Designed miniproteins, single chains, continued (5). Designs and how they scored, part 86

Each design is a single chain, and the fold is of that chain. pLDDT is the mean over its residues in the fold that is shown.

## One batch from the design tools (miniprotein)

Design m18966
Fold by ESMFold2-Fast:
Structure m18966 (fold): chain A 124 residues (1-124)
Amino acid sequence: SLEEKIKELLLELLDELRSLPLSEPFREPVDLEKYPDWKEKVKNPLSLSEIEEMVESGEITTVDEFGQKLMQMFLDAMDFFAPDSPINKAAVELHLLALKKLDEVEKKVEELKKKYEEELKRKE
């Protein structure tokens, strides 16, 4: 189905980001022993693992919803960690890369939607 193909594209993007060395601080939930004020300052904490669970469960079904969660994760890191910290710099770089990758995925989804519409017209 179209929904299953969109889910596959979102999981592929997550896997691509997870494979990058820069993504290490974002793969799992923030260590609350190291950063005890994280949960108080970040209302809806996110990691790549938590976003993956949302995609797998069907809580995230669109590229827009996925992009909003992914961007919020990087923005929260940029707000919480010092501008000169490695984590903040990684968040900035990954944020820009993710925007580019999300645009590529949106284009693939648009092509998939057109193919599904053409198949429906062929069966009339």
Scores: mean pLDDT 85

Design m18967
Fold by ESMFold2-Fast:
Structure m18967 (fold): chain A 97 residues (1-97)
Amino acid sequence: SAAAAEEAEKRKKMLARLLELYEATTDEIEKLGIKAQIYIAEKKRYAEAQAYVVKELKKNNVTVDVDESSFVELSEEEYKEIKEEMEKAFEEAKAEV
């Protein structure tokens, strides 16, 4: 959807800005804070995407046999996958700068 495309562009721009701040920052503690913000943003996007899928399935009268809370709680492996997506987004953002 147009709204989803707009959110994707907004996230991409935010990730590029956070990367610039990370590279410009000399304080190690401040760098960790920026990195944490990136991780939180990616985790939230994943949870929102899963919630959207569940909503669409229910809208079409499809029974969902899972607790929606399970979409918020990520396993370590799922978080690693999101981190890889984040790294890919950084490389893509660098190519556009």
Scores: mean pLDDT 57

Design m18968
Fold by ESMFold2-Fast:
Structure m18968 (fold): chain A 92 residues (1-92)
Amino acid sequence: SSLSPEELATLALESFLNGEPHKVVPYLDRWKEILEAAPEKHKVAILMALLNAASLKRDDKLIKEILEEILSLPSTPEHLKKEAQKVLAKLS
């Protein structure tokens, strides 16, 4: 059976904590629904897992979209916003 968005949010969080971004790669097409299902306190960590998985695919368009979501979240720490802005500036 297909994993629910809530199950995928849990997988993405565990992937981030364990350093296993490859486990999220098969589900990157569902990244927006994963983010929507994510508890607010875990959204930054889940976005980092999704960003790391997108980086493994070298999907510059998806990397840019995820970085823009990191910048738009009120809960994103200021130091992560500055790093996201630097990465976005280097993307074409």
Scores: mean pLDDT 88

Design m18969
Fold by ESMFold2-Fast:
Structure m18969 (fold): chain A 82 residues (1-82)
Amino acid sequence: SSLPEEVIKKLEEEKEKVLKESKAIIEKLPKEKLPELKKLLEEALKRYEEALKEAKSEEEKEIARRMIELTKELLAYLKTLE
């Protein structure tokens, strides 16, 4: 009923990689850019939550859930920098 285990593992590995690299980029940004980035991530989160509601396949749902998790973790990280 869910996605193949190999696909789930690959999506988890990709999410971890993107999260690590995104945090490294954020660390190098000027503090003046952080509010703008926060707003963009909040809008992205809203779009991914809408995508999850509209998703028709298990693949689409899993991708949307992973993007929601990634965006929430990035928003939490930004909050720790302020």
Scores: mean pLDDT 83

Design m18970
Fold by ESMFold2-Fast:
Structure m18970 (fold): chain A 55 residues (1-55)
Amino acid sequence: MKKITITLPDGTTVEVDSAEEALDILLDYVHELNERFEKEGLTDEQKAEELSKIK
């Protein structure tokens, strides 16, 4: 594929060389969100863990 533009959950837009790279970026971002959830103490490592394993 040619360069692809994707939007992260944070609203950040990034351009990648392939769809595979786009997916890798999204997955990394999800992992980062898990840390953020823990830091905010919004509730629940359970939620972060569930998001990480199912999403």
Scores: mean pLDDT 65

Design m18971
Fold by ESMFold2-Fast:
Structure m18971 (fold): chain A 91 residues (1-91)
Amino acid sequence: SMEEIEEEIELGKKSIDRTAALTKDQSQEALFDALKNLLVSLVVQYREQLGKEAAEKIAKELLKYAKEKFKDRLSEEQMKELEEAARAAVE
């Protein structure tokens, strides 16, 4: 349902925030690896639990949130790789 999608988006944002806090003193590469692994794991979970269409919507919102949150910490190339990894996890 839309309510379940909205709830999972908020939980995903909290997981992204936790990753930011845990990697605040780490390298750009460590942040990128942690964030990529988190996003892929979350999208796979949503795909299994809610289906492809819901997972795709959640992935788009979480990617948007992550890009804005980490715009000063991650390169444009790393942002593109996050998008590609999340898209692959939805399929």
Scores: mean pLDDT 85

Design m18972
Fold by ESMFold2-Fast:
Structure m18972 (fold): chain A 86 residues (1-86)
Amino acid sequence: LSAKEEALQQIIETLEAIIEGMKKHGLTPDETGLLAWLRGVLEWARENDEPEELIELIEEAIEAVENKDFEGLLELLEKILKLLKE
């Protein structure tokens, strides 16, 4: 596996864990940690020339965290996960 493939797999696993946690335990209380992680994923996506649709969804997810729209965030995270698995 390439370093890019290993990074992608780690992002997918982390995202699945976040989605599961939000569904099972309600909204995450660690807004700062989630925001920092999403900004890192956005940088990774830009550096690896990922599709514009993925970049836009990550940017919208960041805005959802900043606006405390955690229901909209969950929907956006599920859309991001679907694109990453394609």
Scores: mean pLDDT 80

Design m18973
Fold by ESMFold2-Fast:
Order: structure tokens, then sequence, then C-alpha cells
Structure m18973 (fold): chain A 80 residues (1-80)
């Protein structure tokens, strides 16, 4: 869980920057890589559930919504 939180925190700036640019394809690719590398079912479930909304927000350049969604996932994982 701590490793997954750290990975998501490290990727967050890149994902938010891509979202700000409207680069939904890059956002989706980074999230898919995070899912594929994780063995934590809570992390995988949270990202898979949030992914469609995050990608849609990124496509419209809504970096604030993307950042909030990632922060919510990070907080959920930290809470256990």
Amino acid sequence: IEEDVKVLEEYKPQVVAAARAGDAETVERILDEAIEKSKNPDFISALRTAKPGIVAAARRGDAANVEAALDNIIQHLKDG
C-alpha cells in the first residue's frame, strides 16, 4: 500500500501536466502502467474505477478534476 501510494504520488505531476495539455492518451497510458505493475487489489480496483472519469477529465483539459481524483485515491489507500 505504501509503495502504491508513493508510485501514484510520483506519477501525479506527470498525469496532471498531461491532463492540463488535454493529452488523455498519456494519462490513460500512465494509469494502465500503474495498474499493471501493482499487486494490490485495492489499488487496482480504485484506479480501474476512477480511470474512465480521469481520462474524460484529461480529454477536456480539466487538470483540477484529475488532480482531485488522484488525491482521493491516495487518501483512500492511506486510510486502509
Scores: mean pLDDT 80

Design m18974
Fold by ESMFold2-Fast:
Structure m18974 (fold): chain A 85 residues (1-85)
Amino acid sequence: SVQEMQDFLDQVEKQLPILKEQAENAIKNNDTGLLQLILDTLREIERELQRLIEQAKSLGDDELAKRGQKLLDEVQKVIEHIESL
């Protein structure tokens, strides 16, 4: 549903800064296990956002698709940062 999609976007918006902080802490502490767990979590969020964007577009909800794309771009930047280490 549209509400479930909005709730997911709200969750990602709140979760992403926490994941970023956890990634920086994992890097500082050389915690490769935690860093891999964070990367796996971000990749799961990426896949779900891609599905959400497709569904939003199929519904003609351009604003929902745009919000999803913005978060997808942010998630992908964090993944890229971690993978560049």
Scores: mean pLDDT 89

Design m18975
Fold by ESMFold2-Fast:
Structure m18975 (fold): chain A 100 residues (1-100)
Amino acid sequence: SIYDEILELIKNGDEEKLLEFLAKRAGVPLPESLEDTPVGTILLPIPDATIEMVKKLEEAGYKTASDLKDLTEEDLRKLGITNPKIIEVLLALSEYLKKK
């Protein structure tokens, strides 16, 4: 449900609705831009996501959505992130931001 809604909003390029959805679900103030949105805010609404996954991403330099532009599936697997839903959301966001 939450996972499918996030993916659809990313694929549609509806940044305003995506930010509102993420902020409401993560319980944080509305971010100024998608690019400045913390990876924790993106992943926290997804039940499969863990605080440990977020920390691994942050430690590797993926702190905000803008940092995901060059992210590959191999990079995620090297970090031990193997959850297919988390991989799909992060790669969908990476592809969207790379094309922008």
Scores: mean pLDDT 84

Design m18976
Fold by ESMFold2-Fast:
Structure m18976 (fold): chain A 81 residues (1-81)
Amino acid sequence: MKLTEEQIKKFKEIVDKDYKEVIEKVESLKDNPEKASELLKTSSESFERMSKEYEKRGETEVSEHLKKISEELKKKAEEIE
């Protein structure tokens, strides 16, 4: 079923919170760049997979938001390598 505007807003808030938690975890791994990079890559892949599932459902706005978060995490992983 199609998400309502309120559900989309709440979903984005949850995704943004999850993103922030990943970044905080990465910051705690500042002395271990290999583990930090792995966490960023794994998290990016998770958000990308979720983006594809929501795209398949026709939830374009949610899918685009998840894809953006995935791309940001991937870029951060590349910066650590």
Scores: mean pLDDT 83

Design m18977
Fold by ESMFold2-Fast:
Structure m18977 (fold): chain A 91 residues (1-91)
Amino acid sequence: SAAEAERRRRLEFFKMRVTIEAYDLAKELAEAGVSDEEVEQKLNEWKERVKKEIEARFDEEDQKEAMEFLEQVVIQAKSIYEYLKRKLAQG
């Protein structure tokens, strides 16, 4: 249906945006040379902002999918940060 297609587009756009934001944040933190403590703080601050957006913008079913996606993106951001930090240390 048109409504289902619109809902799926909204979720896919959200997923694309948070993936880009997470990558950009991981890169910024790696380039800034901040402590692991500060990385955890900045990732948690970003996660809480995105969580508030999910709660404000999506229904219960879409909130669940968006929250599960956000948890995976946070894990990926941590891995990207560690990878980029290692690469910068080798240059």
Scores: mean pLDDT 87

Design m18978
Fold by ESMFold2-Fast:
Structure m18978 (fold): chain A 96 residues (1-96)
Amino acid sequence: VKIKATITLTKPVEYEVGQEAAKRAAKKVEEKFPEVKVLKAEADPYDGRTITVVVEAPTEELAKEAAELAAEEIKREVEKLTGEELEIEELKLERL
């Protein structure tokens, strides 16, 4: 089962920060859920607010949990990299 998560942050971040946060979040998701694969983890180069993650898992429930964890970890990693607090404005999940 594949789920696409589109994560919108309340504050824009530099592309390199978003990309590094997405990479770190993907690694943490795969470490927590060995059965899950992160197929894509990319920051949008233009809006500074949007990160897209695609996860593959044996079940829809596990794919959804992994996608939700990816969003939470992106927030944490951005906060670590910037030293600034932010929130997730929107988390959109789409089954592929």
Scores: mean pLDDT 84

Design m18979
Fold by ESMFold2-Fast:
Structure m18979 (fold): chain A 81 residues (1-81)
Amino acid sequence: APERIAEEARRLSEEYRQLAEKAKAEGNTDLSEQFENVARRAEELAQRAKEATSPEELFDIEVELTFVAMEAALVKREFER
């Protein structure tokens, strides 16, 4: 469902905006920028999911969101070390 995918993407965006603020507060500007990029990509996917008109478009967005989430988790792991 478009609303479900949009909500998942929005939650990812919100999480990574918070992580970007924490990284910036700790003086890590490079990680802050990486987290901001994740948040922007997730927000774009949330908007695309709401505007999707076909099951094929939704599937492509869901796949892209999965890859963004996986990439984001790797960056987060680096920050938590």
Scores: mean pLDDT 83

Design m18980
Fold by ESMFold2-Fast:
Structure m18980 (fold): chain A 78 residues (1-78)
Amino acid sequence: SSLLEKFEKLVEKMSKEEIEKLLEALEKKDIEEVARILSKVATKYKLISVEELREIVEALKNSEEFREKAKEIVEEKL
């Protein structure tokens, strides 16, 4: 839940174009592209640590439940 809250904070700072790219990457299960998009936002806004970003990426890689909840958050912001 705390990792999802941190993910949602990143998405809240994204433009519509960035959110659309993130959704496409999530649907394709392109975790490397998801990590790239999230890293750019995290760095720009200093919202989370490098360690917290790594934890989010690992959760997206290893948990279908986390991926589905992440997609729901992204879709709600479109």
Scores: mean pLDDT 84

Design m18981
Fold by ESMFold2-Fast:
Structure m18981 (fold): chain A 64 residues (1-64)
Amino acid sequence: SVDEAQQAMELFAQAVISAGTADSNEAAVDALVDAGFSFDFAKAVVDAAQTLDPPITPEDIAAV
């Protein structure tokens, strides 16, 4: 539903902002888990960001 999509986007934005202060991929995963995402999901998101061209870092996301 639209409400579910909006909730997911809001949680993702909060998790991304938290991850943007991380010193490493492991810290970024921990920040996403602290924001309410599962470890497997957080790991997948961080890994996916590293495979983008150009790669997106947590610091790049925090700068937006």
Scores: mean pLDDT 63

Design m18982
Fold by ESMFold2-Fast:
Structure m18982 (fold): chain A 85 residues (1-85)
Amino acid sequence: MLPKEVLELEVEGGVHELEAAVLLVTDGDLKEALKHLELAKEKYKEAIELLSKVDSPVAKEELERLKSALEALEKEIEELREKLE
């Protein structure tokens, strides 16, 4: 089982990603969307740090998934920042 703190961080990150997606689709508010993506990034980084200390197969799978999600999120943040130039 994953630590509760990790699950809470993943949920918080997911909520921020959803808020960013809604802002981009409905309002085109790039600045507010970027703010939410940055908050999601911080939550996922904290979850990765905690997961890296857990020695279990489930934690290893989730760590790889979160690292991939973080890489995709960092690319989205970079693209959004370029649009604000």
Scores: mean pLDDT 84

Design m18983
Fold by ESMFold2-Fast:
Structure m18983 (fold): chain A 100 residues (1-100)
Amino acid sequence: MPSDDEIIEKMLAGFEKYLAEVKEQLDAGKISEEEAARLILAAAKTALQEMVELKFSEEKIREFLERVKELIRKYVDNEELAERIIKELEEFAEKLIKES
């Protein structure tokens, strides 16, 4: 079986690629900041749900969340938008971890 770290790195690589594509669409004026936030939140929430379904530890899920937050800050140029996305994602993650 692939290691937990190998699975996490693949998930992060996929998420980063998706963030780059969303950034390209936003920079080209093809989507709004609101649509970009919706797409990023949906992708990040799906990845966190998958981590819980795969029975990753709370510690590994929190490590994954911190790296996802770093990627969001890297790819979302609008700091206010990035922090709004991160806040909603943190609230979702805490609820998800508590319910698992």
Scores: mean pLDDT 85

Design m18984
Fold by ESMFold2-Fast:
Structure m18984 (fold): chain A 81 residues (1-81)
Amino acid sequence: HMEEILKRGEELGREFFLTLLETEREAARRVLENRLPKEEILKMKGLTAEVALLARRAKSQEELEEGLRRLLEEIEAILAE
């Protein structure tokens, strides 16, 4: 979740925090734009932490897409500041 990203960012420093947010944003955007099925996402390796967590927790494709949209909105809000 976003709180976990923020905590990790504080531990790694500001430059790594922004890099982590950009990486999560690109991963979430790619999954959502390409409408990758949840089952295919779960088989992929090298997923970002938040995208992987959403794929594991979502019980349906709709829940995954809603989770990804919320993640993108939160990250974009942080990056716009």
Scores: mean pLDDT 75

Design m18985
Fold by ESMFold2-Fast:
Structure m18985 (fold): chain A 87 residues (1-87)
Amino acid sequence: MKEVFEKVREEVLARTPERLREQVAALLDQIEEALKDHPDLLKALAERLARGEISADDLKSLPEEARKPVLELSTLLGIGEIEKAVS
């Protein structure tokens, strides 16, 4: 459980621009804390974050306390566009 989220946290931060890493790390820490009593939801969210596929239905399945930091994180990373590079 925690290991899965930590791995996803590392992967997300590695793909995050340096200027946003502190904000993204803080939001990920808030999400983990908000979902500490809901390990199944934390694991499901980690899998969605790894794929860059956070939807409104994913947000609705979360406790209110976790919904705001997840929404902020998905907005900051660009929902469905966590890794966007123009070459």
Scores: mean pLDDT 71

Design m18986
Fold by ESMFold2-Fast:
Structure m18986 (fold): chain A 63 residues (1-63)
Amino acid sequence: GTKTIRLLGVHYSEADTVKELLSEKVEVLGIRSTGSSIDVTVPESQVDEAIKILKEAGYEVSL
């Protein structure tokens, strides 16, 4: 399965940075951005690792 993680208050211009950050340890299956948030889709088995990486980088995450 897959899971989508929402990054709150993140501008669309950060989408490539988020993808590069996660791709070191997590398979990024999809990224979708809006003006105020970025949605990242990852394998369900890698959700906890993805959340850890994003929080360590200073992002606010919602599931």
Scores: mean pLDDT 84

Design m18987
Fold by ESMFold2-Fast:
Structure m18987 (fold): chain A 87 residues (1-87)
Amino acid sequence: SAAVEALIAALRAYAAASTDPAVAAMFRSLADALETELRERPEQVPAFAGTLAALLDHYLRTHGAELSPEERAALRDVAARLRAIAA
């Protein structure tokens, strides 16, 4: 779907913009996982997106203080887009 493809592009852009190599790797891994699911199991993408959104919301609650404001904003954007795909 266009929304999933736009999210993959946004994740790639966030990875390129991140100064933290661990955060950059996380964004790349999320993009790769979504791209793989969209290619191999497109019917499962909404459920997969819902699971990823819940995991990111949990990560933000437990580790958000360790992130820059820009990284927190990027992860909140990603979580919101994943929730929209899951709906």
Scores: mean pLDDT 88

Design m18988
Fold by ESMFold2-Fast:
Structure m18988 (fold): chain A 65 residues (1-65)
Amino acid sequence: DARSAALGYALGYREGYENPEMDEEEARRTGEAAGQIAAALTGGDLAAAKSGGYRGAMEGSRAGR
């Protein structure tokens, strides 16, 4: 759902921003971890949370450069 995706994005973005050298594979792993945390906290859809986390990690990594 939108809340799980948004929280996943926020958590992924923070990790990406702190690791601007993050490649796509690392962003996927970061998105998976962020998504699991977001889904657990919101009780929402894990797939949406993981998708948000991956997008956040990629965008955060670019912004951190």
Scores: mean pLDDT 80

Design m18989
Fold by ESMFold2-Fast:
Structure m18989 (fold): chain A 85 residues (1-85)
Amino acid sequence: SASAQKEALLAEAIAVIQESTKITVDYLLSQGRPDLAEQAAAYGRQLIAQLKAQLPTLSVAEQQALLESLRDMLQRQRELVEAER
């Protein structure tokens, strides 16, 4: 059903934000910036709350397009972090 598909897409979007947040937090901790790491973690939690509220109001096609955009951003983030190591 469309509802089950939207639920799965929301779960995947949340997972992408969690992974992106972890990469940012780990990077900031490696730079000796626990203050910024705490802010990044808080921002990630805020984004997840916004996704839970807003994403189900979108069509399946809009949710898929947003998820693909988030995955592309995560992949670029991973590549940038690897290049700096």
Scores: mean pLDDT 86

Design m18990
Fold by ESMFold2-Fast:
Structure m18990 (fold): chain A 63 residues (1-63)
Amino acid sequence: EEERVLAAAAEYDRAGKHRQAARLIVGFATRRGLSPEEVRALKERAGLSPETLAQVDALLAGR
């Protein structure tokens, strides 16, 4: 599931759909109950743009 989510997020990120890409990452992290440390590792290996990573952080802060 992780590989598929990261691939889909990367496609949205390349299309400039940063919020949609971020929603996929945050949705995955929430469903899996990832810790803050695991979320950091996921963000680092995802290879997403700074714009998408900023949207991930904004969505997580709004939880």
Scores: mean pLDDT 78

Design m18991
Fold by ESMFold2-Fast:
Structure m18991 (fold): chain A 84 residues (1-84)
Amino acid sequence: SEELKEEYKKVIDSTIAMNADEFYKKLKEFAKKHNDEELIQRIDELYERIKAEVDETYPDLPEKVKQARIKSLLALELKKYLDE
């Protein structure tokens, strides 16, 4: 549903200011509320992959900056998924 995709994007935009773990949790809670098992799996896969990539690429980066990078990448990838 196009309406549901727009609601997901609004949730992403409203929660991006949270810490990475809380942001991830809120995205999953919203997907669970709508019984979107495919989106739940995608969120889990993206979060784990992005966290691993950020830790490998930027091991010396301050934790706060790593969290900001994880959130930005997760939001970007999830919005791309929703547009497909």
Scores: mean pLDDT 79

Design m18992
Fold by ESMFold2-Fast:
Structure m18992 (fold): chain A 71 residues (1-71)
Amino acid sequence: SELEQRRRQAERQIQEHEERKEAVLKELEARKATADAETKAQIDLEIDSVESFPQGLRQSVASIETAREIA
């Protein structure tokens, strides 16, 4: 059934999104643990963005990948 295939695809996309969100939040918390006070404040804003908007999640993923590449 076409509807069943679309449902399974949507479920997979939701699961992938939630897993990515969890991974990003875990990475931000890890960075926060070793950061100075100013950087912690910036990370808190980024965490709020990830929790509030899907766009925040995409931006945080890009930021984390960039930091890993140059660190």
Scores: mean pLDDT 74

Design m18993
Fold by ESMFold2-Fast:
Structure m18993 (fold): chain A 90 residues (1-90)
Amino acid sequence: MALTYVLAAEQELAKGLEAAKNGDRETAIKHFERAIEYARKAIELSTDPVIRDRAERVLKLAEAGLDALKQGKSPEEIEKTVEEVRKELA
């Protein structure tokens, strides 16, 4: 179950990033919100440190993307913000 939520969260994060890159703010917001929800479910349901780490990573990346979108950042700024967070989690 928790792995299914991680996979769903990762898929929604990817869709959110693609929508943000294309300037589709409304679609990007919906996908990032879904990624956050699925990541939270994975964290809540899993005691596996690998699954929890993957879910935490998706949560932080989706939150960064959503925050940048809500601040009215450009597609380029959103991509840069998410990439900076991704580097911190490497």
Scores: mean pLDDT 86

Design m18994
Fold by ESMFold2-Fast:
Structure m18994 (fold): chain A 75 residues (1-75)
Amino acid sequence: LAEEAARRARERALEEGYSEEVAEAVGKAAQMIAEGASGLDAAQLIMRETGLSLEEAVALAKMAYEIVKEVEEEA
């Protein structure tokens, strides 16, 4: 579950035009959320790994959260 969510989140970020670095951070954020972390914890990880603003990190964390929920419902 966590591995699949991380993979899909990374691929979605790449499809949206984000860099490989941002995509990797979004994948890690999705893994954290799948393992029980909050969306805020995920946003803080994205900020730390990429240097993006809080606003951008929150948007990416929300995207990761939606992907995690989709993967969980498919399992």
Scores: mean pLDDT 82

Design m18995
Fold by ESMFold2-Fast:
Structure m18995 (fold): chain A 63 residues (1-63)
Amino acid sequence: LKDKIQQLIKEAEEKREQGDLLGAAELYRQTGELYDQMGNPILSVGYYMRAMSLEVERDLGIY
């Protein structure tokens, strides 16, 4: 499970670096779901917020 989370985070960061903010956000959301299943609500919320931030940045065109 931790290996899966690490892979999702890596892919999310790669998509973010490529400018695929929506793709990165989706992978961060999946990471948050897995952390929630593991009983890590703080990390789960952190990744959900990261995903939301990327979606907002895309919609506003500020970054």
Scores: mean pLDDT 78

Design m18996
Fold by ESMFold2-Fast:
Structure m18996 (fold): chain A 110 residues (1-110)
Amino acid sequence: MPTKEEYLEKAKEYLKKAKEAYEKGDYKEAIKYALEAIEYVVEAFDDEVARKALEQLKKAVENFISKEAAEIVIEAAEKALKAKDGKEVRDALVEAEIEIGVLQLKEVVL
């Protein structure tokens, strides 16, 4: 298995790609790369609850591609990369899922 450090290095590479896609206006690609970065962080901490939180976040953004959604997922990836333990990773993913849910409700009303 790759080391925790190797997973975190891959997460940093994908987060960089997510930010580059975001700057180009490719929000679909930005979300994809940010989710890949989060997946590597989740594997680095080997936290089953964080894996479940990531699956819920993936489902929440699957049909909602926007600049705001890309910003939320990139911020979640940045927070997850700075996490000291699995709880901080879980907290970042749950916060992102809530923020995506709020955006989805606003889009339906607007």
Scores: mean pLDDT 85

Design m18997
Fold by ESMFold2-Fast:
Structure m18997 (fold): chain A 68 residues (1-68)
Amino acid sequence: SSYDEAANGMLERLGALPENTQTPREFAAAVQRVMRKFNVNFDEAMRILGTLPDELKKYAKELGIPLP
């Protein structure tokens, strides 16, 4: 969708794409980068990250972070 494409584009520019997110720690850093760069709350950051592949959803589960 256009929203998913825009979200992925934003995450690529922030360095938060799957290629740069290979551990739970890096996923947590991606969440923090999204929140800081876009000045969004946790729910908005999770909504954006929730559009990403299942690999990042596994990292979220390991960290106890809920995805939308």
Scores: mean pLDDT 57

Design m18998
Fold by ESMFold2-Fast:
Structure m18998 (fold): chain A 74 residues (1-74)
Amino acid sequence: SDADVDEGFAVLARQLRTWSPETRREFGRQMIEMARGEGLPEEVIARLEDAVRADDLDALLAALGEALRALAAQ
């Protein structure tokens, strides 16, 4: 359910805040690869790519949350 996705994302968000910028970027790149493989909308993938490039934690968290909700909706 969306509530389960949101709870899982909250745990992930807490972990992401403890990681180095390098680890967060690598994770973001892995999520982009997964999103492409799962056929997520190009707009969602583009937002992930922009967030990873910007190296902005808040932007990355927002983009990751959107991608995870899109996956759960499939």
Scores: mean pLDDT 80

Design m18999
Fold by ESMFold2-Fast:
Structure m18999 (fold): chain A 60 residues (1-60)
Amino acid sequence: SPVEELRKLLDEATKISKKIAEINRKPVKTPEDIEEYQKLVDELKKLNARITELRRALRA
């Protein structure tokens, strides 16, 4: 169901946000940390777009 999909996407967004926060807490970031951060930010952006789309569909 769209509601179950929304829940799963929200859970994934929470996991990615936690990983982003962990990198942000590092006083010094390695090149690998910066690359991982960019990938996580891009993935979170995609998840948020899908969450918005599903919420819009659920209102219709």
Scores: mean pLDDT 85

Design m19000
Fold by ESMFold2-Fast:
Structure m19000 (fold): chain A 70 residues (1-70)
Amino acid sequence: DDLRRLVLEALARSLETAAPDERAAALETVRRSGEEWAKGISGTTVNNVLAMAQKYPQQFVAAGEEVEAA
């Protein structure tokens, strides 16, 4: 859970300086990763992550590249 939060916070910070196109791409990456995580790790954790991404979509996109790379 803490790892998830750290990732999202990094994503949010990175997104503040990201271009709009990068935002959309990273958000989609996070969404896809969230689907797989729900099946393998924890649906509740993934749902919380997705809810935050939905609330702050622009803040999650850029760091989605880091999450996807990790």
Scores: mean pLDDT 51

